# Designs tried in a protein design run: designed miniproteins, single chains. Part 101

Each design is a single chain, and the fold is of that chain. pLDDT is the mean over its residues in the fold that is shown.

## One batch from the design tools (miniprotein)

Design m3734
Fold by ESMFold2-Fast:
Structure m3734 (fold): chain A 73 residues (1-73)
Amino acid sequence: DVVELLRQALLAAEKAGVGEAVAPHISAALQAVENGDREAALEHLDKAIEAARKGGDEETVAYLEQARRTVEA
């Protein structure tokens, strides 16, 4: 479930101290997924992954990459 993966990514980002940089992109991706907007979801996921990588948060990156693969399928 993409929605659950995005919620787990948000929690991981908050625990890692990068929530403020990553949360807006995760929230936008979650909204796009719930609206069926695949293109917007992938765009926001890519921004969330970039922010998490800059923060050194490998756990959040892993959840976001799994969510991205699920959206692409």
Scores: mean pLDDT 84

Design m3735
Fold by ESMFold2-Fast:
Structure m3735 (fold): chain A 111 residues (1-111)
Amino acid sequence: MSDAKLGLILAAKGKYDEALEYAEKALAKDPNNAFAWTVLGEVYLKQGDYDKALAYYQKALAIDPNNALAWTKLGEVYLKQGDREKAREYYEKALAIQPDNERARANLEKL
C-alpha cells in the first residue's frame, strides 16, 4: 500500500492541501477506504482541530476496527486534549492488535 502511505507522508510534511486532495480522491473512488479517513484525521490533528480528527479516526475504525494506526492516533488526540487515561486505553488497544507497534509503545512509555 505505498500509494496509501503517500497521504500520511504529505500530512506529516505539512502539505495539508495535497494530503486532503489525496484523501478526497481516494474516498470518491471508495468511501469505505479506512486509510483515506485516517489521512483526513492526521491532517486535522496536525492543524489542532481535535473534534474533526476524532470524527475521521472513528470513521476509519468503524470500517476497519483492526487499524492499529487509527487506534494510536485516537490516543494521540486524547493526549493533546489532556486525557491521559483515554490515551493509555487506546494505545493499549493498538498494541493488542499490533504488539510490535513502536509508536504506540513509545507513546505509552511517555505517559
Scores: mean pLDDT 83

Design m3736
Fold by ESMFold2-Fast:
Structure m3736 (fold): chain A 74 residues (1-74)
Amino acid sequence: MKERADKLFEEGKKAYENGDYERAVQLFEEALKLDPDHPRAAEIYRLLGEAYLKLGDTEKAQSYFEKAAALRRR
């Protein structure tokens, strides 16, 4: 399961880099569903926040940035 989560995270990063923010969001959310305690969970939440900003959803973006910050302060 961790190997699949890592693959989804890498695919999500590629989608984000290609400007496909809707696909990036889907891939990042699936990665977190497979491994909620992922070593890069804080980075995934931050990228979700950035992707939602690109999609114009500032409320969801703020929520994900807050989750990323909470994980980085542990």
Scores: mean pLDDT 82

Design m3737
Fold by ESMFold2-Fast:
Structure m3737 (fold): chain A 64 residues (1-64)
Amino acid sequence: MSKEELIEKAEELGLLGAGYIARGDSARAAEVFREAGKLYEEAGDLEGAKRAYQGAEDALNGVG
C-alpha cells in the first residue's frame, strides 16, 4: 500500500472502532484500533499510531 492508502485505511478502522464503542462492543473496538495503529506505524504516522493504540487501551479499560 502507498502511505496515503495506509492512512486512509487506518482512518476507516478508527471510525469503525468508534462505532463499536458506541454499541458497547469494547473488545472489537480494541481489535480494530490496534489494526489502525499498525497501519499508522507502517505509514510513519507516529501520532496517529499513538492515538489508535490509546483508543484500544481505553476500550479495554472501559469493559468494567
Scores: mean pLDDT 81

Design m3738
Fold by ESMFold2-Fast:
Structure m3738 (fold): chain A 85 residues (1-85)
Amino acid sequence: SEEIEKKIEEEKKKIKELAKKLKAKLRELDIELTAVINVAEKDFTEEVEKKLEELLEERIREAGLKPEHVEQVRESFEKLIEKLK
């Protein structure tokens, strides 16, 4: 159904925009997270990936986001990591 496909595309777009906004806020709030992301963009290693995941989880927990928003941010972050590899 074209209507279902359109709804899926709109939700994907919303998830990407939400992840981008939350990533920007996390960068503003956490200098350490920003520094690790900058390193990942230049030299992506397994150690950097693990540190990014740990910092993201801590900052999401501190931000008190709703569970559905947390899941959307995690999914978008996983997509970003795949592109950096």
Scores: mean pLDDT 64

Design m3739
Fold by ESMFold2-Fast:
Structure m3739 (fold): chain A 67 residues (1-67)
Amino acid sequence: SDSERLIANAEKAVEEAKKSKDPLDREIWLAFAEIYLALARIHDPNDTEAIERLEKLVKEAEEIVKK
């Protein structure tokens, strides 16, 4: 489904953010992850478990970027 593809893209973006050592690259990948998550929420707002899991992963990656 479209939401599953968007969720997979968001997860990939989070992983790229975590692997990136450059703070600007991390921020760019986090922005992509947030965009894909927002699109996934629009396509399937009832997939709460997957969305909540990804929101937590994005939040963890944001904390890494802030340091």
Scores: mean pLDDT 74

Design m3740
Fold by ESMFold2-Fast:
Structure m3740 (fold): chain A 71 residues (1-71)
Amino acid sequence: SLEKLLEIVERVADRKGLAPEDREHLIRQVERLYELAKAGAPEEWLDRQLALIAEVGGFSEEEVEEMRKLL
């Protein structure tokens, strides 16, 4: 669910001490990814986009796997 995805994003943003503007940007990226996943975007494309978000956002491999299961 989107709610559970955003809970992961909020945990990471808090852990990294992201500024409000960077947190909002990260939330919007994840919401966009969720919308595209529900619209039937290819799994390989979703995996690549999630990896890019994770690299920039500082998500762990376990957090990325949890997020992918929610898409």
Scores: mean pLDDT 83

Design m3741
Fold by ESMFold2-Fast:
Formats: C-alpha cells, sequence, structure tokens
Structure m3741 (fold): chain A 64 residues (1-64)
C-alpha cells in the first residue's frame, strides 16, 4: 500500500540520519515485516506499527 511504502521510506531516512538508533529500528522493522509475511498482522497494522516506531525515534531524539 502507498501508506506502508511511505512509512518504510521514513524509517529508512531515520536510520540514515540516526546511526545510533539504526540497530534498534532495523530489528523492529524486521519483526513487523515478519509478522506481515506470516499473515499475523494486516498491512494497516504494519503501517501503524511503523508509525509508532517513527514516533518513538523522534521522541528519543527530542530527549537527547
Amino acid sequence: SPELEEALEQVKKLMEENPELKDTIERSVKHILRLLEEGRISEDGATAALKDLITWANERKARS
């Protein structure tokens, strides 16, 4: 879906801009994508989880 693709692109930029968060973000993305591949989460659910991850990363930056 376009929303899923946009969320993945935003996460990719966050990893590029925040190397210190890359390992944590990458692990979370792989987990979300695995759940989607296994049919355990919908595309909308995966998109929501990626948006939550983006929010978490931005909040962590604000606290630094």
Scores: mean pLDDT 84

Design m3742
Fold by ESMFold2-Fast:
Structure m3742 (fold): chain A 64 residues (1-64)
Amino acid sequence: SMEEQRKKEMAEILREIAASTDPEEQLALFEKLIDMGVEWGLITKEQADELLERYRAALEAEAA
């Protein structure tokens, strides 16, 4: 089903993020994942913005 395909695609991106050691790649993949979530109505644009801000802050803290 379309819902099953969406879940698989998002899960694959999550696996790629977990496997990545490059912060730039991790951020790009996370942004893609969040964008898809908004597009498919799983999260709101406001929730997406908050999640992206938190993820950026976490990457910055890890790099410090």
Scores: mean pLDDT 80

Design m3743
Fold by ESMFold2-Fast:
Structure m3743 (fold): chain A 60 residues (1-60)
Amino acid sequence: GEKEAAGAREAAKAGPSAAATAGWHAGLIGNDPELGRRAAEAGRAGDSEGAAKLAEEAAR
């Protein structure tokens, strides 16, 4: 949902560690667990922007 997507955007601004955490949460509570898993992987790899985009998609 919008709350999860907003969290992912804020996490991306804070950096890779925050983005990884947001991506993992999106995977657990979002409508698309595969997309959330990919978001968490991108965040852990240091791709904050990619993680945020994937987390927003998972949260829709």
Scores: mean pLDDT 66

Design m3744
Fold by ESMFold2-Fast:
Structure m3744 (fold): chain A 67 residues (1-67)
Amino acid sequence: MSERVLEAEVLEALGLIHASLGDYERAVELLEEALRLLRADPEAPEELIARTERLLEETRRRLEEAK
């Protein structure tokens, strides 16, 4: 696994932790950073990119509902 993919997985895990705490703003920031790293890596598995995109979309919807 590339360093970038590993970093993205850590950011995704942190984003999910923040989302579970109701901190959707921070969760969105972390998931956006994870997705940016994955998209910049040509060896990133498409399934990881798709999963992170789905999590980001769900978290953004929750952030909108929380306002």
Scores: mean pLDDT 83

Design m3745
Fold by ESMFold2-Fast:
Structure m3745 (fold): chain A 100 residues (1-100)
Amino acid sequence: MEEILREAEAVMLYLRGKALLEEGKYEEAKKDFEKAYSLEKDTAMKARALNLIGKALLKLGKAEEAIEYYEKAVKLAEEAGDEELVKEARENLKEAKAAA
């Protein structure tokens, strides 16, 4: 039961974080994604949260930190077997490396 409530909170934080990212509220978006990551047990959803933390960091001009999060996102996406997420995280990683 606590697990269902935790999953619901993680989904809400993920969706709110995405809205904040679109609004240019990058630091607030990052905090929501970090909390969503801490609440998630699903490997693919953890990888998605890490990928979005990386996007927020890149928007904040923290390209080196964004690279670290995208590398973690690639690893978890590969462990989850989510080929589309692996591709997205690798593309984001290449862009972050070009910006650093």
Scores: mean pLDDT 85

Design m3746
Fold by ESMFold2-Fast:
Structure m3746 (fold): chain A 86 residues (1-86)
Amino acid sequence: SIMELTKLALRLLGELESMRLAARQNDEAAFQASKARALGVLDELVALTGDPRLAALRDRIAAETDPQRTIELMEEAIREFTKVLK
């Protein structure tokens, strides 16, 4: 289970990096594609952890329309689930 969580964690970090790059390049299509993949990873993490704060962050990320605010929420979600792995 820790190995499964770690793999999902690395995928989420990769999507956050892709979102940051897309935002810097003003590439809306690339940003939305990375966001969609990140939400899929977050759904799997929520299912595995049962963490209600992570679930709330997932919903906030899904609803957020500003790229920079979306990135900030993604960083918060990564900090939250990193605490669960401890």
Scores: mean pLDDT 86

Design m3748
Fold by ESMFold2-Fast:
Structure m3748 (fold): chain A 92 residues (1-92)
Amino acid sequence: SAEIDRLLEELEEIVKKAEELLKKLEEEHPDDKELIDKAKEILLEIEELLGLALIERALGRITKDPEWALRRLKELLEEAKKLLEELEKLLK
């Protein structure tokens, strides 16, 4: 559905924003290995959520319950947004 495609596009945009934030952290705090490693872990968690969303989309095409797939993708998107906020806080 168009709604599922939109949610996936939003998740992909969050991944790109997280990658840009990690790059900024590496440029602004190059010697803070603990901070950089924490940021990398958060980025990996966001990437895992995108991976799960892609699996849910594939499974949703086979099942008779598109509303369940939509709800699941919305939950994954909200988790990704929270992780992005945690990454942004590391730039303080």
Scores: mean pLDDT 83

Design m3749
Fold by ESMFold2-Fast:
Structure m3749 (fold): chain A 76 residues (1-76)
Amino acid sequence: GLELAEEALRLGREGDAEGALEKLNELSESGDLGAELGAGSGFVAYGTLLAVGESEAEAAAKGAEAALRTLKALGV
């Protein structure tokens, strides 16, 4: 799960919002509750940042950071 969130962050930082979101979607489809919570926190952060005027790429990168933080907090 952690590797998908790290890849999402890399893609978002490179300006690939679509690639970053695809990796977060893969994380959400894992069937693992910790991974689903990580992806969920990432999508919530992404949507919130878009709503306050962040760019898609910046919102995706920060969403991936939120997912990574959640996964690390869960010990996965």
Scores: mean pLDDT 82

Design m3750
Fold by ESMFold2-Fast:
Structure m3750 (fold): chain A 60 residues (1-60)
Amino acid sequence: MVKFTGAAPGYRPDTSEERKKRTKERLEKLNKVVKEAIEKGLSTDEIGEKALQVQEELDK
């Protein structure tokens, strides 16, 4: 049990749910793109580039 140092700064139910949903959506899209790139036989560098591109698109 943790009892010190920032117990729960994000203790807002709506904010927590919204943030979690947004994060999950971003993660799912990112994972899908990475998986597709791996299946296509792209190099690690190319996979990283595609992941960054998707991340930037989702960040906007």
Scores: mean pLDDT 68

Design m3751
Fold by ESMFold2-Fast:
Structure m3751 (fold): chain A 87 residues (1-87)
Amino acid sequence: MEKKIEVLKGLIEAIKNNDLDKVRQLWEEYVDLEVEEIKKENPSLSEAELQFYRDELLAFHTLQLIYMSPEELIKRAEKEIEELKKK
């Protein structure tokens, strides 16, 4: 949980600094944390199925970087942090 929040905080700062390379790196780190959580909740999933989830999440975040404004990306990350803190 705490690692996801720290990655999202880093992502917000990278977006504010217009550091696209850091934004991409932090999105990949966030996706890796999401996949580990999926694996923990669904231990019967194969490595191929886990890779599919990873690829799908990476594609989703890449589309967000292309189509969303920096302000929208920051608001989405802030909302995700609030949701993670409630869990």
Scores: mean pLDDT 79

Design m3752
Fold by ESMFold2-Fast:
Parts: structure tokens; sequence; C-alpha cells
Structure m3752 (fold): chain A 81 residues (1-81)
């Protein structure tokens, strides 16, 4: 289903976010930067998919999760200096 495909993309974003956080904590800035770019690309893919295939309620649910993951990454990025 469309929701299952969106959840799959969200899970890929979550895994990238966790890897980015670990790279930031390890001081591996080149890996962290690469992963942050991948997160942005996957989030854009998810946005395009959701705009075509999900209703507003499901979009709000998915993008709330994306926003929470992005806030976690940004907190770690700020703390890692």
Amino acid sequence: SAMEEAEKLLEEIRELAERAIEALRAGDWSTAARLLVEILRKASELQAFADKHLDKEKQEEIFKEVAELWERVERERRAAR
C-alpha cells in the first residue's frame, strides 16, 4: 500500500539519521555530511511520494516523524562542536 511504502522511506530516513548521529558523536564530519545530504534527498523523495499517494492526515503523521528525526540530528550536530 501507499502507507507501507511511505513507512519504508521513513524507516530508511531513520536509519540514515541514526548513522549520522553516530558519525557526529565520533567526530567523523565527512561521513556525517554525506549522510545529511542523503537524508535531505530521501526526505524530498518521501515528500514527492506523499503528495501523490497520501491524504493530508497521513502526510501530517509521516512529516511529524521526519521533523522529530531532523531535530535529533540538529541537536547532535550543535552539541558535537
Scores: mean pLDDT 86

Design m3753
Fold by ESMFold2-Fast:
Structure m3753 (fold): chain A 66 residues (1-66)
Amino acid sequence: MKFLVTFTGSVESEIGTVLRLIGRPDVEVEKDGEDKYLVTHTGSEESAQALLEELKSLPHVEVEEV
């Protein structure tokens, strides 16, 4: 499952979120522009859905499933 994640808040919040994502198992993060990241989840469908819901709940973060 793949998500395009756009950060619209502070740089500190962006860095914190990106570091947490990189630390997750079965998650790959690729920079796709300034404040934009392509997040790929290679684990279970349930874990991928949980990650999507978590990202959608964050303030100043826009998530698009691709």
Scores: mean pLDDT 79

Design m3754
Fold by ESMFold2-Fast:
Structure m3754 (fold): chain A 65 residues (1-65)
Amino acid sequence: SAANEAALRSLPPAVAARLLLAEARKLTDPPQELIDRLEALVREPDWEELLALHREVVALAQQEK
């Protein structure tokens, strides 16, 4: 949601990446490639990649409903 994106943008990239990884792990059978990319972002934060992966997680969450 827009509120979740705004919240992520207000956090340090490493913290945002960790929270996004937790959200991705709540998905039913999340793609392993997505989890691997998010784990990499937790280790080496990149804000631009974080925003791109956030959009992917949101899209997958909407497909699960």
Scores: mean pLDDT 75

Design m3755
Fold by ESMFold2-Fast:
Order: C-alpha cells, then structure tokens, then sequence
Structure m3755 (fold): chain A 56 residues (1-56)
C-alpha cells in the first residue's frame, strides 16, 4: 500500500490548489473565476472523499 498514500497526498494538493484559486478570484472580484474555482473544489473534495472511503 504506498500507492494509496500518494493518491491521498495528490488529492489533498488538488483541494489546496482549488482553495487558493478561490482566494485569488475573491481578491480580484472575478465572479466567473470564483464559480469555476468552486466547481474544481467540489470535484477535488469528491475525489478526496472517495480515497478516504478506501482507507476507512
């Protein structure tokens, strides 16, 4: 099982990236970028949840 750890770290990285994109969009007042970043966060959270279910 070391591959599961790598997938988990990648998924966490994807979530953190999406949060950063949301923060940047908010600072710029870009509503369309904010919406897209929120969609990416939802996808990343779903992927992370699936990986977490594999562990638990």
Amino acid sequence: GSSLKKKLLQAIGDVLRAIGDIFDAELQGDEERLRRAQEELERAKKRLDEIMKEIE
Scores: mean pLDDT 81

Design m3756
Fold by ESMFold2-Fast:
Structure m3756 (fold): chain A 67 residues (1-67)
Amino acid sequence: KSELRKKLLQLIGEILRKIGEIFDLELEKEENKEDEEKVKEIEEKIEELKKEIKELLEEMKKLEEEL
């Protein structure tokens, strides 16, 4: 029970950190909206982070099902 809780907290922490990174990137994109190349690079990073979050959410769902 303790090990499962620790893993769950670690996953939640990682998801929240990645969500924070997405918001930081969205702000950077808004500040650089006239730089098309910069915007494209930021959008690619946001999509990668979204993919990583989806994978972490699937891991969380599996852990919850094992409870």
Scores: mean pLDDT 82

Design m3757
Fold by ESMFold2-Fast:
Structure m3757 (fold): chain A 68 residues (1-68)
Amino acid sequence: SGEEILKQILEEAKKDPRLEAELIDGKTLVLTAKEGGILKLIGYTLRAIGDPLLEASLEGDTLTLTVK
C-alpha cells in the first residue's frame, strides 16, 4: 500500500543525517534537506514520480509525498 511505501521511505531518510523526515496522519511524508542533502531529496522525488501510489511535490529544500 502507499502508506507502507511512505513508512519505508521514512525509515531510510531517518538514517541519513542530511535529511529530516516527518510522517503526518500516515498518508503524508515531509522530507527536508539539511546541508548537503538536496541531491538525496531529488533522488526521492524521482523515485516517487515513478510510483503510481504516490504524489510528489518538491518546493525548495522540502519534498512532500502523499498517498493517492
Scores: mean pLDDT 85

Design m3758
Fold by ESMFold2-Fast:
Structure m3758 (fold): chain A 58 residues (1-58)
Amino acid sequence: SEARRQGVAALQAGDWEKAIEYFRKALEEDPEDELARRGLISLLESLGRTEEAKEVRE
């Protein structure tokens, strides 16, 4: 997914909000994208956004 690729690029650049947006877009396009889901959960947890991470994990 292009959205997942952009999410990873934003994450590597330290652009946390863009990374969240792209990973969410990747999951909207493909709900079974394990890499996008894992990336989003890990990022949200690292930012202390634990309730949002729990919603993604579910």
Scores: mean pLDDT 84

Design m3759
Fold by ESMFold2-Fast:
Structure m3759 (fold): chain A 57 residues (1-57)
Amino acid sequence: DEKKKEIEQVAKDARASIDAHRAQAAELGTSPVAPLSDDQLRQAAETSLQGRDSAQA
């Protein structure tokens, strides 16, 4: 339950950060990296959290 909420929040925050970075890059005339899909962001967040749990203790 909490883990699922954390995964969704991480994915949401990552998306917002990527969007902000892309907007800034566009303003500066640089070529921004294409954003990941919602599913890809969620999968990456899930994998990251699982990796943290495995690396601890």
Scores: mean pLDDT 66

Design m3760
Fold by ESMFold2-Fast:
Structure m3760 (fold): chain A 90 residues (1-90)
Amino acid sequence: AAAARARRERASRLITQAVKALENGDYEKAVKLAEEAVRIAEGVSPLLQATAYRLMAEAYEKLGDTDKAEEYRRHAEQLAQEAGVSLESL
């Protein structure tokens, strides 16, 4: 459906922006962008949702929130497994 495609494209753009925020050291911005990508990808792409959770985990690790980093890494691993891919490929 056109709506599902539009949501996937928006989630992909947010993921790209979150990656750039991480590279620039804007960890709080990366969390917010990845969190929005999770919400938009929910129900339309487990792969994009897993990628966004992985970015949240990395950003929280950089912020020193190890507990949240571990939690979101587990969410990413579970969704990646359900999608039939390894987390290393994301």
Scores: mean pLDDT 85

Design m3761
Fold by ESMFold2-Fast:
Formats: structure tokens, C-alpha cells, sequence
Structure m3761 (fold): chain A 87 residues (1-87)
């Protein structure tokens, strides 16, 4: 996959989790996280490492997000649980 395709996928996942939890992240910060994750995803040849990097980027965005602390922690826990069940 291209770095742009990785960036789009990470961005969409972050936007979905933010919307579901009622959290907000500045657009510039979202683009920074998505871009950095996309570069790392494009550079790895390990599918397991790629999956970990994707999940870490989503969690990083949720940790940086503004809003209700309880909703943020619940969203992070949900993402971690989903990742654990996929391994």
C-alpha cells in the first residue's frame, strides 16, 4: 500500500473513534499523527508490526484528544481490547 493509502486508513479510524467517543482533536495534530504513522507503516515489511503501529497511532490520537476523560479512557480501552482479540 502507498503512504497516502495508509494515511487515509489511519485518519478514518481516528475520526471514527473520536466521533464515537465525542472527543475532539485539532486537524493539524490529526494530520501529523496520520502522516507519521503512514511513513512508518510504508517502511515496515512485517504485517504484525504494521498492525501494532496502526493501533498505536489510534491510541496516540485518543490520548491527545480533548473532551471527557472517562470517554477518552473508555475509547482507548475499546481499541486495546479489539487489537488483543485480533492477535
Amino acid sequence: ATAEAHAAAVRSAIEDELAAAGLRLPPERLEEIAREAAARLAATADPLEAARLFVEAVIEALRAAEGDPAAREAAIARVREAAARSS
Scores: mean pLDDT 83

Design m3762
Fold by ESMFold2-Fast:
Structure m3762 (fold): chain A 60 residues (1-60)
Amino acid sequence: MLGLYRATAVQPKSSEDELELREGDVVEVLGEVDENRVLARNLKTGEIGIVHKSYLERVE
């Protein structure tokens, strides 16, 4: 899942390692953590954290 993805839903920051996402935010996926989670950077905020794959769609 390396590349650019768009958030399809809000992810609140509920722990220190999670990335806060608002719907429509574009993230750069840096690597996979497990089958359901990736490490990503929010391009709007510059923050890095863990995101659930289910909240992301690939940007062409």
Scores: mean pLDDT 78

Design m3764
Fold by ESMFold2-Fast:
Structure m3764 (fold): chain A 115 residues (1-115)
Amino acid sequence: MEEAAEAAREGGREAARSGDADGALAGGGRGALAVTRAGTGIAGAAAGAAALAAGVAAGVGARRGDVEGAAEGARAGGEGAAAAGARGGEADGAAGAAGARAMGEAMRAAGRAGA
């Protein structure tokens, strides 16, 4: 069962060397990222993080079956994604509270300029 993992690693190294990434991503399933040939390194990283978070959430459900090997990858990915999700939730809550206050003051200032 090791030969299939090695073929995927050699194919990835040759594509990086030729600079001709005519990668037709025939990806079945809602999540086809069109990699445009100039400057999307930041957008590809953000979409990769979102796909990893979705994969970890699915993997946490699968932990209740005796799957040796999938359990280790799901644990290492589960702690990283849970830490990233917790930090995202606190940052969004703080930004939402600040935005609500700023809108309330702007509306009060506008009401005073119209009298």
Scores: mean pLDDT 52

Design m3765
Fold by ESMFold2-Fast:
Structure m3765 (fold): chain A 71 residues (1-71)
Amino acid sequence: REPTPQQLLDAAERLLERAERSTDPDLKIQLAEEALRLAKRALELSKDPELIRRAEEVIKRAEELLEEVRS
């Protein structure tokens, strides 16, 4: 069964928090990329303005984290 946008965002936010706390670059990249993937899926599936806003916030934070690690 396909997860709901709410479930995808809850999972993405948890992964992003773990990525932010990690000192391991490889783990940080893996968690941030997974959070980004889930948030993008939630954005595509969501019709709720609040869920769309949450998804965009997760996407922005995950992309910023990935740029920080790669630079």
Scores: mean pLDDT 84

Design m3766
Fold by ESMFold2-Fast:
Structure m3766 (fold): chain A 83 residues (1-83)
Amino acid sequence: MEKILKLMEQVGLKVDSVKKEGDKITITGSLDGVPFTIVIDEKTKKATVSGADREVLLRVGAAFETAAANVGEHYDITRVLTE
């Protein structure tokens, strides 16, 4: 996971916090000042990307997918637009 986070920061994402509880990982951060949250389930290999800006959700999800692929991981990514 730490390699994925480093790769995401290299493409312009700012990671503010990472919380791990068993198989659940919650990442909070921002892209161009717009906040996002990623919730990962390591057991099911699912990731949920949430935020208020559609373009930021697309860019954050793509950056996470690319970073995961670069370390040999694959996640089923769901994007959730919040108000």
Scores: mean pLDDT 82

Design m3768
Fold by ESMFold2-Fast:
Structure m3768 (fold): chain A 61 residues (1-61)
Amino acid sequence: MEEAHQRLLRAIGEALRAIGELFELELKGTLTPEKEAELQERIRRALEEMEEAEKEIERAK
């Protein structure tokens, strides 16, 4: 349970960081298709980790 909660919080933080980086690069006009794909993958992985952590919390009930 403790571990799953820690993973959830870390995943939320990672998603926010990746989204922030995406916006910063877009504002600077330096966002490349490759970097955009990388950031989208980071966001996707973070969302997946959030769902997995939530499932582990539910399974522990």
Scores: mean pLDDT 80

Design m3769
Fold by ESMFold2-Fast:
Structure m3769 (fold): chain A 58 residues (1-58)
Amino acid sequence: SEKEKLLAKLEKRLANVEKALKSPDETIRLVAEKELPTVKEALELVKQGKLEEAKKLL
């Protein structure tokens, strides 16, 4: 339940970041590029059951 809820939230955030990477605005793209690795790392941690470690990145 907690893991599933956090996964859904992070998947939505990942989709928003990926959309921002395709923005015509360079500033929006640069911020998205910086956030992308953190969101991907948090998703990986949640998939491994490391929910507390993932929450520290958010």
Scores: mean pLDDT 83

Design m3770
Fold by ESMFold2-Fast:
Structure m3770 (fold): chain A 66 residues (1-66)
Amino acid sequence: ENIEKAKEYLEKARKLAEESTDPKVQEAIRKIIEGAEKEMKKNPEYAGDIAERALHTVEALVEEAK
């Protein structure tokens, strides 16, 4: 289901934030997740897609931050 997949993607993104030791990276990840949650409320039919993009953005941010 779309909402279940969205939850999985956002949980993975939150886990990446918890594993980060850089407070700026953690803050950026939180903002990405918050933005995704707001968009999901506006467009619940696309919740899974929105959450997946947020996860990919978080993954890219973590890789670049190293």
Scores: mean pLDDT 80

